Designed miniproteins, single chains, continued (5). Designs and how they scored, part 65

Each design is a single chain, and the fold is of that chain. pLDDT is the mean over its residues in the fold that is shown.

## One batch from the design tools (miniprotein)

Design m18246
Fold by ESMFold2-Fast:
Structure m18246 (fold): chain A 100 residues (1-100)
Amino acid sequence: SKLDQLKLQVEISLGVFRIAAYETAKANNLDIDEINAVFDRLEARIQALLDQLVEGKMSIDEFLNAVKAALDEVAKEYPELKSILDGLYRALQEFAEDYK
């Protein structure tokens, strides 16, 4: 189903961009354990938002705005990760729009 495809693509994107964040963290001497914790929290938040979208409790636009807000908060604290987080947002935006 489109829903199963959306869930899978979100999960794959989170994993891919987490690896990219590790490489950037190492290059910038960031704490890898802290970056792991950040991505664990982002994954939990995005999965919760995805559940609300699937349950019809929010629109796709509301979902994308909430995801962007969450990613922007992380980018404010870890500006070195901004390009990676922007890439993650673009990937999630494309998959969410295909769900329409």
Scores: mean pLDDT 85

Design m18247
Fold by ESMFold2-Fast:
Structure m18247 (fold): chain A 92 residues (1-92)
Amino acid sequence: SRREERERLREARRRLEETSRIANELLEMVDRGASNEELARFAEEHGAPQETVERVRAAATPEEAAGHLLDWLVDRVREDQLLLDEERERRA
């Protein structure tokens, strides 16, 4: 299980790096004045659930739309971050 545990931690780190890259791209889109539709397409391209995509489209402002996207990204990394935190506790 030690080898399997290491593989899971490596995958968690890779997914976390991927999600961080997606979050950075989201921030760049917001900074350049992306529309709700552009943010919704970005969400679809990165595998967001249909409910999340619909909330992004229905948002009153692009900032609110970006907030819904960020909430989804936070949920996506929660499990991966917990695995990394457990590893840190074991090393301490």
Scores: mean pLDDT 78

Design m18248
Fold by ESMFold2-Fast:
Structure m18248 (fold): chain A 58 residues (1-58)
Amino acid sequence: RRFLSPKELEAFGELWRLTKGGQLPLSEEEKKELGKRFGLSEKEMDYLVEILEAIRNS
């Protein structure tokens, strides 16, 4: 488990809001738009989605 950068933390907060804390699915389009907005790569966005799924399944 690695430390999140400030941009990753901000993107995660927005991801949390868009998905209602993982209650709603995130579309591929929404993921790409969020990545563009925060300057994150597809791999970085995938990592944030993995964290969200881990929290949801706890």
Scores: mean pLDDT 77

Design m18249
Fold by ESMFold2-Fast:
Structure m18249 (fold): chain A 95 residues (1-95)
Amino acid sequence: SLDEKDKEALKSNTPAAQAYKKGVDAYYSGKMKTALEEFKKAIELDPNFKLACAAYALTIKFIYGSDKAYSLAMKVLKGVECSKIIKELESLTNE
């Protein structure tokens, strides 16, 4: 479930926050590929959007079964910058 910090991010009306909200909706609707696209768009619009980066990583974990993606999501949530892990996450989407 979403905590207070996640709810605060969802209150903003920036293009990045709108893409993130679409990603969350797609994720809970089972549209995992759409969720992946929207979370990536949110990161491209705001590279410092920690929640979008973590959600992108978790979506990769669920689509591709990557334990590495889960580990990277946890690192982002603990304060590692998305810019340091984004290339590695993108490599996990290639099959």
Scores: mean pLDDT 80

Design m18250
Fold by ESMFold2-Fast:
Structure m18250 (fold): chain A 110 residues (1-110)
Amino acid sequence: GKAATLAAGELAALGGALAGIGAIRGARPEDVPKAIGLGLRGVGGGLAARLAAEAGGSVAEVARGAAEAARGAVEAAALAVAAGGPGAALAVAGAALAVAGALATIAAAA
């Protein structure tokens, strides 16, 4: 239902934020802008999915936002893992949350 889609989209956005924070924490100074961009992509995608669902948009519009959230979060986690820093575990947990939220958003919107 609509409430489930909204909640799942918010969960995807939260996962994106956590993945971004984890990536920033372990990043070399030159990689910080990329980590910020990936985290913002995760948050923005989840929020876009939520807003599309709230506006009564198509399943495809909701799915696009959800997919962007998952992609941003996974790329942020990959950056954090490659850095080998203390943020890696947080970024991976954030990516898992974003992917779960994205899948739940798409399923609830279908």
Scores: mean pLDDT 82

Design m18251
Fold by ESMFold2-Fast:
Structure m18251 (fold): chain A 100 residues (1-100)
Amino acid sequence: SEADLMRRIRNFIETLLRSFELSLEEDPEFQALAKKNPEETAAYLAALREARRRVAAATSVDEALGILRELADWLAGSPVPEFRATGAGLRAFADEVEAA
């Protein structure tokens, strides 16, 4: 159902944000990456928080998928390879949900 797809999308972005915040607190390799790329890391965290807010307010699956795709496209332009990889994963998730 559309309600089930909306829950899946909301849970995905919430989990992605929590994973990012946890990595910043507990993963020494990710902390080193963030220290090397402070502006890009801050921009990504802000973009994740905004995407979560927009997805929470979204009233349709199409609107929510559009938000995820906008975030994925933005991340594809990142100079940080790890952030580009996250963007690719986000697009793959959006495509999987649309096919369901």
Scores: mean pLDDT 89

Design m18252
Fold by ESMFold2-Fast:
Order: structure tokens, then C-alpha cells, then sequence
Structure m18252 (fold): chain A 97 residues (1-97)
């Protein structure tokens, strides 16, 4: 529901802030995209989708942090591109209403 989506978004926002402080640029951008996309869904009453998108954003950002810690920048960029694709898909679906 709405409360679970809002909690997941707050978790993703905290992860984005921590990634930024640690200098994990791609993880930060990945988490930020997840937050922005989930908030867009929340604004449109898509609570279950907002929750799922926020949780996927957290997962992708955590994997990006791991990749950046290992110096695997190509893999980190891959997670960012996936987050970008999710945002584009959501914007396209909402544009059909």
C-alpha cells in the first residue's frame, strides 16, 4: 500500500545519500533514479508499482556500490542503465492515460 511505498522510497533516498557521501557516483545516480521513478508512480496512485520500483532501485544501487568498490565501472554503469530503462518504461505507460 501507500505506506509501504513511502517507506521504501525513504530507504532508497538514504541509500542515495550514503552512496553520494562515499563517492559511489553510479550507485548514487541509480538510487536517485529509483526514487524519482517511484515518486512518479506514487503521485499517480500506483502504490504497488511504486513499492516494487523503489525496492528494485535499492537492489540495483547496492549492486552498483559493490561493482564500484571492486573497480568494475562497466558493471556499475550497467545497473544505472537498467534504472534509466525502468524510468522510461514508467513514463511511457503513464503517458497512455
Amino acid sequence: GKEEAEKAIKEAEKLAEEAKKEGFVFAYKTAKLGVETAKLLLKNGKYEEAYKVAKEGIKLAKEAIKAEKEGNIAKAIGYLLRAMGIKLDVELELSKE
Scores: mean pLDDT 90

Design m18253
Fold by ESMFold2-Fast:
Structure m18253 (fold): chain A 95 residues (1-95)
Amino acid sequence: SPVQQAIEAVAQAGWELMRAGGGMDGESLAALSDLVQALLDGVRAGVDPETLVAIANEAARRLREAAKTVTTPEQAAAALKEVARRVEERVREAL
């Protein structure tokens, strides 16, 4: 589905961001898990599929932009947390 593909693209962008930051840490993994979970919560809550795809595409875009500038795992974790917070806000606003 387009929603599944968009969520998978977010997960991939998150992995690329962690790689750019110098590798995986527990905070980055937890933040990425929270980000994916926020999108899945939106699916279960009945957010419109086109709106979910737009939210996920914006999240992936922001993660790709952050990957260009991060150099540490701490910076990658902070970027993931910020994107997750924004996704949670947009999902809430869409309900």
Scores: mean pLDDT 88

Design m18254
Fold by ESMFold2-Fast:
Structure m18254 (fold): chain A 79 residues (1-79)
Amino acid sequence: LLEALERAMRQLTAEELVTLATPPPLSEVPDDVLLEFGDLPKNAFRLGRRGDRLVIVGSSERALQIGLQAVLLARRRLE
């Protein structure tokens, strides 16, 4: 599941990548997603798994917003 999601994220189109420039607010977090701050480069995010939950680790609120948007776009592709 995590590998499929990461693959889908790498397949995002130019239009979808432009959407990441204006990510949605963190109020749109799915119940199965955890957001965490981590020591990463500016605006970088990392995906992980904790049990049945997806973890997005970001360097900043902006990085978490970008990571969440990318995950939401990738999930729509897998539907």
Scores: mean pLDDT 66

Design m18255
Fold by ESMFold2-Fast:
Structure m18255 (fold): chain A 72 residues (1-72)
Amino acid sequence: SAVLEQIIALGRLLREEKVPEEAKRYVEEAVKALTAGDFEAGERYLRKAESLLPEEVAEKVRELMERIREAV
């Protein structure tokens, strides 16, 4: 599914990039919410993670959020 592919891509991004642990925690909560079908909670957690990430990584998270939104 498109949502699962985006979740996997987000997990890879976090492993390859140096990001704060708090941001990783928010993304982990977002992945749990999205996997459970709670897209509203997933978006809220991704927004919180975005605010803690370097600008370059935050842009990639915004792109992934848009693709997830399109899949709903």
Scores: mean pLDDT 74

Design m18256
Fold by ESMFold2-Fast:
Structure m18256 (fold): chain A 74 residues (1-74)
Amino acid sequence: SLLEEAKKELEKAPSSEEIATTAFRFIAKHKLDQEQQDELLEYAAELSDDPAIRDHLLELREQRRKALEIIAKK
């Protein structure tokens, strides 16, 4: 699946910064839906050894989930 390909590309990234960059690039290129984006960002955070980058990725994931919740109810 597209999400499995994305996860494999993240695993090839040499640094936490490159993991984040690869995740965002894959999301933009393949127009992943919000569920897939959320899962990919969570996986990127799990692979990241840099606390600052990990925290930023988790924050973005939570922000996206919150935005979807608002849209779904309005």
Scores: mean pLDDT 75

Design m18257
Fold by ESMFold2-Fast:
Structure m18257 (fold): chain A 100 residues (1-100)
Amino acid sequence: SLAKEVEEARKELVEKLKDVLIKVLGLSEEEAERIIAAMEKMFREGANEEGAELGEKAEAVGEGEGEEYLKKAIAAAAGISLEDAEAFVEALKILDEEKK
């Protein structure tokens, strides 16, 4: 049951992320799908060591510096460009604000 709930939450998050990437951030459907596919692959296979190390640094530093490390960690872990990682982080922020 918990695994099903996590999978449904992930599918809902993917749909919302795709919508935000395309409609709010102005990415093409192909660019949004590429970013989502890379992130899903990262979550399925786990982050590489470089992405994990950068993620730990993002948690350890102050809020402003942490965001830059988070973008780098996502780019490294998912194997996407820094620009794609920035778009993903901005989409997450928009979704987080809607949840409040």
Scores: mean pLDDT 69

Design m18258
Fold by ESMFold2-Fast:
Structure m18258 (fold): chain A 65 residues (1-65)
Amino acid sequence: SELTRKEILLLLFQIALATEEMLLEKWKKDPTTPQSQIDAQEQAVKDTQAQIAELQKQIEELKKQ
């Protein structure tokens, strides 16, 4: 179903977010990491969080139907 597909996609995005946050923490602790790389990864985390929020909204709308 569409609901099941979106729930699976949500799980995959949550795993991606956890991986992105782990990489960001690792790079922030490495003094050789360029600030531009840290900034880009912080943006990637924000983008993934926004996708998760939109997907959660879509799932809640489907559950009301």
Scores: mean pLDDT 88

Design m18259
Fold by ESMFold2-Fast:
Structure m18259 (fold): chain A 120 residues (1-120)
Amino acid sequence: SITVTESGGGTFRAGESVTLSSTVSGPNVELLAVSWWRQAPGQPRELLVFAGGGVPSVLVDSRLVGRVRGSLDREKNTGYLELTDLEPADTATYFSTALVRQDGKLEVVTGPGVQLTVLA
């Protein structure tokens, strides 16, 4: 009954920028917060940013400071992940995890993942 639609993936060159988006849809659904995760080939899954819940975007991995930002548009039920100055090491599947309210219940829903490929 709740769907997560992720977009903005594809193939990019080093030095470019990309914005990934995650839109939550369903009857009476309200997006409260979004977290963005990635899993690169041969690497563990890592949390990148959290946005919502009354706090600004929080970058969890200090190695990404200045290149990664999260945001939330509650009116559009959409979360965003901005990646700037892309590097080949940013090649990964990116997942959004949304905290939503639907008919008085809190639920966590995870998107299917969006592939990002960064060429040198």
Scores: mean pLDDT 83

Design m18260
Fold by ESMFold2-Fast:
Structure m18260 (fold): chain A 81 residues (1-81)
Amino acid sequence: MEEEAYERGAALGREEVALDPALRDDEAVLAAAGEAAGEHGKEFVRILKENEPVSSEEFGERGRRRVEEAIAAALAARAAA
């Protein structure tokens, strides 16, 4: 149930960031978010670097969503630690 796990993580992360927006600018949080995103985070970066012919709208929406979900997941993981 990865979809639900990410949705839950995203909601928790958004609440956490609402309390402390500086967390989104934290390099450690961003690194943890990228790691939490795993293969999806790497795929997103690879697509960006290789300039694949992806709709800018689709790319932007998917990219933003993956980053937000990754940040939320990382914040949730940090809260659990």
Scores: mean pLDDT 50

Design m18261
Fold by ESMFold2-Fast:
Structure m18261 (fold): chain A 65 residues (1-65)
Amino acid sequence: SDAAIQAGIEKIKESAKKTGPLYFGTSDVTVTAEQLDANNVKVTATSPNGTRTFTYSVSTLEELG
């Protein structure tokens, strides 16, 4: 359902936002998510120290890169 997909996307965003500060060494991290289809989401984490983009499976919550 759309609600389950949205919940999956929010969980991925929350995980990325929590991990981002540790990865970039700064708390100034912005996380955005773009749904590509029913099972795939593109997540971008941006900071002053760099930017990373990942593709995740909404159903498994695993990185597809």
Scores: mean pLDDT 75

Design m18262
Fold by ESMFold2-Fast:
Structure m18262 (fold): chain A 79 residues (1-79)
Amino acid sequence: GTLRGKFNEAKSNFLSGKSSAVDLAKVVVELVRAGDYGLADEGIRLIREHASPEELEQVKEYLRSTLDEETYERVLSKL
């Protein structure tokens, strides 16, 4: 499927409690790498608004290990 399709599925699963915030963050990373900053920012907003403090910490750790420093800092500023 398309990245938008992956995002819609990950969003639905995260909001319904079927998947973790880290699973949504993985799709956000794919969107950032593809240059789709609009959908990436929507994913970041959903994580910020709906993730527990523990899940938010797990997302930050995942992003730090996966993204370059500049991209990580840009994403972190929106969480």
Scores: mean pLDDT 87

Design m18263
Fold by ESMFold2-Fast:
Structure m18263 (fold): chain A 92 residues (1-92)
Amino acid sequence: MLSKEEAAARVQRIVDELREAAEKYGMSEEVKKLLDKAETVANYAASGDEETRRQALRAAADILDEIAKKSTNPEFQELARRAAEELRRLAE
């Protein structure tokens, strides 16, 4: 089981990697705003109890799923989808 610090750090890395990919693939402002929202939710994973962390991880995963649906680049869609699955796995 990951510590709260390890979970928060992994979520931050996933969001940072998607942000870099969004810039590389020229993603819309809507996608970039959703990434900002996911990062904000991820920051809550570092605070509160284990249930609060799980809820934050699931919420961030839901935002990444929305990013995948709104993305126009198939490669970026796949990256966002895999990131959402990884966050849901971390919420266990």
Scores: mean pLDDT 77

Design m18264
Fold by ESMFold2-Fast:
Structure m18264 (fold): chain A 74 residues (1-74)
Amino acid sequence: SNEEKIRKKLEEVLEEMEKLKETQSPEVQAVLDLYMRILEHEVEEMIKNKTPFEEVEKTLDKFMEEIKKIVESL
């Protein structure tokens, strides 16, 4: 189902963020933890609103690129 695809993609993104956290300072880890919680809430809203998987995937991919950009700038 669309929801199953979205949840699997979210799990992949969260796993990638956890891996990024391992090399960061405690302060940056705390910020990334907040972003992960925000992302989980946003995705639940997208699921409730029946957002198509393709649109959610693009949103999550853009989110990850922004997070990597922020981390690389530190």
Scores: mean pLDDT 84

Design m18265
Fold by ESMFold2-Fast:
Structure m18265 (fold): chain A 81 residues (1-81)
Amino acid sequence: MVEELLQKAIEAVKNGDLEALRKIARELRKHMDPREFARAVAPAILSLKDEDKRTEILRVLQEELGISPEELNDILREAAL
C-alpha cells in the first residue's frame, strides 16, 4: 500500500499532476514521515525541466506536508548529490 502510493506520487510529480499529488500526500502523511515522503519524490522533482511546474509541486508539498521551504530545499540538495 505505502509503496504503491509512493510510486503514484512519483508519477504525479513527473506528470505535473498537482491534484493527484495533493490527494496522495494527504493519504501518505498518515502512514509515513513527511520528510521521508519528500525524499522519496525528490529525484522526480529534480528531473523536471519546467521551472514553473517545479515551483507549483514544491508549493503543494510545503502545504500538504507542513515542511518549510528551507527544509525542502535541503532535501532536494541531498537528493542531487
Scores: mean pLDDT 82

Design m18266
Fold by ESMFold2-Fast:
Structure m18266 (fold): chain A 72 residues (1-72)
Amino acid sequence: MKEIEEAAKKLVDALLAQGLPIDKESAIKDILEMSKTKEGAEIVILTLDKLIAAGVATEEAKALKEAIEKHL
């Protein structure tokens, strides 16, 4: 979980730096809560794959995806 939390913080910081209107604390909390279940983790991974395909925060999205997959 700590590895997922750190990767989520880096992703949210990267998205905020690109000007996306995200609440940092809520976004991190939602990622962590969803990643606790297989179904929720699959939804997060799907969203990360969309960010990677769009070229948005690609390095941070890949790092979070790897951290979630390692925990599953």
Scores: mean pLDDT 82

Design m18267
Fold by ESMFold2-Fast:
Structure m18267 (fold): chain A 85 residues (1-85)
Amino acid sequence: SREERLIEAMREIVRFIAENVDKKSPEELIEEAVEFFRERFPDASEEERGAVENVIRNMVDLAKNRPETTEEELIAMAEAAVRAL
């Protein structure tokens, strides 16, 4: 389903953030993750894009400012946000 594809894309974004949190600025992480989403979902609505961008910004903030945050916690947050769309 489209929801399953959105969840899988968000899991890939979480993995990207986790792997690059020490290598890239918050701005670079956000820009690259948002671009990845736009490329994978070029037909996404403005509402979906806005919601996903907000979740990405929150995940990057948590990963940068709360290093104890686990990849699994970020995945759970991303999945909850997608299911609320």
Scores: mean pLDDT 85

Design m18268
Fold by ESMFold2-Fast:
Structure m18268 (fold): chain A 93 residues (1-93)
Amino acid sequence: MERRKKIAQETTNANKEVLKLYEQAKELIRKAEELSEVDPKKAEEYLKQARRLADEMKKSEKAHGLGYSKAREVEEEIRRVEEKMKKKLEEKK
């Protein structure tokens, strides 16, 4: 069916873009976690960039919810790193 093939092609392209944004966001989160004690200001910058990528993933309607699902995973990872950074700030008191 041509309609299904067209949707599949559009979805494949959208999924590829979402996965690219997802991998980049995951890399930024990893770098932020690594830098959380060494350079907290730079770590916060990386988390802010990852949040922007999550927003871009949510805009991908053609990914049939993959963008929203992956954005949620990124937001959860950002929250985890922020919580870890908060605990380290409390340990310095």
Scores: mean pLDDT 74

Design m18269
Fold by ESMFold2-Fast:
Structure m18269 (fold): chain A 89 residues (1-89)
Amino acid sequence: SAAQTARDLAEGLRYLGADEGIVELFELISELLEQNVPPEQIREEVVKKAKELGLDEQAGVDLVEGLLLAQTDPARAGRLLVRALNRLF
């Protein structure tokens, strides 16, 4: 699921020593997806959190879109997720 993918990414990033703010962003996405929050609201909450953490807002958008597309369009999802990670690191 998209929620599980976000959780797995958060855990992997933590093990790689990524910034805790980036890990927190992925954990928030996982939580909102698990709660079946509507996609538009997830996007708004994630962008708001990215701003609070001093992270790139477009990376937040690309993360949400990529995770939501992972099961239906994995190629586009992969491109969005890689672009988001490049903006965050």
Scores: mean pLDDT 81

Design m18270
Fold by ESMFold2-Fast:
Structure m18270 (fold): chain A 95 residues (1-95)
Amino acid sequence: SIVEENEKEIARLRELIETVRRAEEQGLLELSEPSKKYLATVEELIRLMQEHPDLPIEEIKRIVEEKTGINVDHAITALEMLARRARRLEREREG
């Protein structure tokens, strides 16, 4: 189901953003200007997916790209890399 797939992806992307924001708030991670734009792009993707839960994600990605000029898959990949780095830094801090 498109709705179920969209809900799972929204949950995944939100967790990635929360992980990155938590590390930034703890002073473990500094976000560059491109990284901030990638996060904003993914936040816009989540917003539109919530407004259009029955639309395929590929159509929503196209709309976001047209509005932002940023490739959504590139933004997601950058967010995934930032979240992996954030989790590593959190583990190193814990011992």
Scores: mean pLDDT 87

Design m18271
Fold by ESMFold2-Fast:
Structure m18271 (fold): chain A 65 residues (1-65)
Amino acid sequence: DLGEKLREFLENTGIDFEDFLEIVGEKRFKEVEKKIGKKLNSVEEILNLPKEEQNILAEGLLTLT
């Protein structure tokens, strides 16, 4: 699923949070944060999200238009 693919990407690349935001876009990320109802300030916080919320994040970043 998309959340698992996002998790694998973050774990395998070791990308920092600032570089991740540049790739996905800060505006899009903030829209998805609002949808989840949580403020996310680091890659570690993303990796610590419940699977359901990781899927919402991945869907929002990869499929939201």
Scores: mean pLDDT 78

Design m18272
Fold by ESMFold2-Fast:
Formats: structure tokens, C-alpha cells, sequence
Structure m18272 (fold): chain A 72 residues (1-72)
């Protein structure tokens, strides 16, 4: 079944990563951990860029980065 990751599967990973990052940023900010939230946002954005380089949908990556930046 899974000989290699498809572009669709990598794009699904982008969407899951964005949702997880947004939840984490909200929790960190609610706890007053603003510096940790900033670092988490930067790390999440770099991970999305890596998924784009591996074949994820560029539109999904762009949308995800915009959502993370807006939350940070």
C-alpha cells in the first residue's frame, strides 16, 4: 500500500501540522510563554517549508504559514 509518501499525504501532513501548531501556540500564549510560542511558530513554519520541498501542495503550505503567523 505505502511504497512512498504521495503529494496528497504530504499535504494532509501540512494540514495536521498547522492545526497542531495553532493549538500549541494558543496554549503557550495562554500560559504566558510568549518566547516559547515565537520559537514554536518559527519551527512549525520551517517544518511546513520542508514538506513543500518534499512535494506538499504549495497553496496549503502558504495558507498554513499565514495562519501560524497570524496566531503568533
Amino acid sequence: MFASLSAEERTAAVRRGVDAALARLRELKAAGRYEEARRAAEQAIEELRQLEALGADPAAVREGIERIRAEA
Scores: mean pLDDT 81

Design m18273
Fold by ESMFold2-Fast:
Structure m18273 (fold): chain A 77 residues (1-77)
Amino acid sequence: GNITHLKKVWNNLVTDGVADVNNDGYTTMEDIQEVGRIFDKDNDGDIDEDDIKEADIDGDGTIDFPDFLIMMTRKMM
């Protein structure tokens, strides 16, 4: 399922520390862009700064998992 797959990707970033993330699941815009590239490899839908800003409701440049889901779902459609 899409949600299960996205959560797995998110957990890999947080747990492995592959991206520069806090150990409690905070991810920067740069980390989200990297994940977006991996996810978009099968489609031509790029993850733009506008998509990241729309997902970043707080405007802190940090994306929570629910915001990440919204952004990725919009791009995968």
Scores: mean pLDDT 53

Design m18274
Fold by ESMFold2-Fast:
Structure m18274 (fold): chain A 81 residues (1-81)
Amino acid sequence: MSSLERFLEELEYAASHIEELSRENIEGMVRMMLDVARGYRDEETAALAEEALELIRKEAPLEEIRRKIQEVIRRMREHLA
């Protein structure tokens, strides 16, 4: 298994248990996703990660934040893994 595939599996687990995470942990997770997307020069995935950060900043419902994070993970899996 690649390091990226393992990272995505860890993110999927974290997103599934988002209610158990602090805001700082959720933000840190999304920032790591953004950095990975930028490293691969995937501007569309980076934009989705930035949208997730904006939802966290606006204190959007956890379910909306989870859904956006899962969308970013799915995009990363399709394009980067």
Scores: mean pLDDT 82

Design m18275
Fold by ESMFold2-Fast:
Structure m18275 (fold): chain A 97 residues (1-97)
Amino acid sequence: MEEEKKKYKELAINYGDRVRQAAEELRRLRDWAKEKGLSPEVIAELDRAYRAAEQLVKNTEINAKKGTKKSYITAKSNADLAEAQLERARRLVEREL
């Protein structure tokens, strides 16, 4: 259905925005950790989380253009994963302080 395709495309775009927001917050958290002189191990974990989120952004943007139910499901999964990685990263930083 044309209306379903428009709905899935809109939802995929909105989830893509959430993935981008999580990636940006991960980048800021990593940069902050470097400025505060947190351990190299913590900085490395934060950098890995940020790079994983960047990859999710790229994959979500590519899929959002398709406007399919599969692209919507992928975008939602990527948003949930990126936000979970951000939450874990925040807890890791809190434990170092």
Scores: mean pLDDT 83

Design m18276
Fold by ESMFold2-Fast:
Structure m18276 (fold): chain A 94 residues (1-94)
Amino acid sequence: SLEDEIKKLLEEILKLFEELNKDDPVAVAQARKMYEEFLEALEKGDYEKAAKLAEDFLTFVHIQMEEKKAPEEKKKEILELSKKLGELLRKLLS
């Protein structure tokens, strides 16, 4: 389903973020919390809230990547997944 595809993409981005932040348990905990809040909104059928929470999650991830000077290859990988997620979120709200 569209919801399952969105969940898988967010989970994939979270996994990549965790791999890049093994030395920052605080950043990992914050990302996981944001993902859990997203899942709760999605399960309740609050798609507008779920989309906003997903965008907040992506904003947090991108800020962390820039602040920690993550490799350009990893930034591009996460950016491509983020673009695909954005397309699916638009479909969820249509």
Scores: mean pLDDT 87

Design m18277
Fold by ESMFold2-Fast:
Structure m18277 (fold): chain A 76 residues (1-76)
Amino acid sequence: MERLLALKNEGNELFKLGQYEEAIKKYEEALTLALTVGAPQSEIATILNNLGSAYFSLGQYNEALKTYERALQLRN
């Protein structure tokens, strides 16, 4: 859990520095880890929301929407 949080925090720091592609990579690592350890769907949805926000900030709006929609589907 702490490792997952650390990856998300690293993504946030990279986002603040304007390094959106690197932030996406950290969120992708967090997603892979969450799936590997069998994290709850709610945690996976949270990671997907963060990843979607990073795509949106990079200007990849289509990828952001797809990622966000996937997160929403896990909640419904």
Scores: mean pLDDT 81

Design m18278
Fold by ESMFold2-Fast:
Structure m18278 (fold): chain A 60 residues (1-60)
Amino acid sequence: VSAAARAAAQALRDEGYTEWAEKFEEIAKSGDLEALRKLADELTGLPRSTARAVIRAVEE
């Protein structure tokens, strides 16, 4: 969970979505899987696609 959230935060920072990256970094510190799922569902468009792809890659 923490690794997936941290990877998603890094990818979002690289794309310029700094505020979303900070939220994922907070989840990485807590290790809360439910919070990770809810936050990923709140994203739309390209940020959502980027975050979901990175989370899948890290968890597989």
Scores: mean pLDDT 72

Design m18279
Fold by ESMFold2-Fast:
Structure m18279 (fold): chain A 86 residues (1-86)
Amino acid sequence: MKEKIEEYEKLIKELEKRGDLVGVATAYYNLGKDILKNAKTKEDVEKAIEYFEKALEYARQAGLPDDFIKELEKLINEAKKKLEEL
């Protein structure tokens, strides 16, 4: 998992440097979902929340649709609820 996260972060930095904010938002969204699906610890869920929050920031900068923004907010709330259960 750590190696996969490092590869995503490397890709995200390259996308950001190229000005591909849509790509950055999408990459963080996918990474957060990937981590959340396999989350067993509080730390895993906290990482997923962090990535969803970054996806939300870039999505707003990129002018992505409100539906996508609301989906990210919903995922963050669901992850926070899961964090309470761990």
Scores: mean pLDDT 82

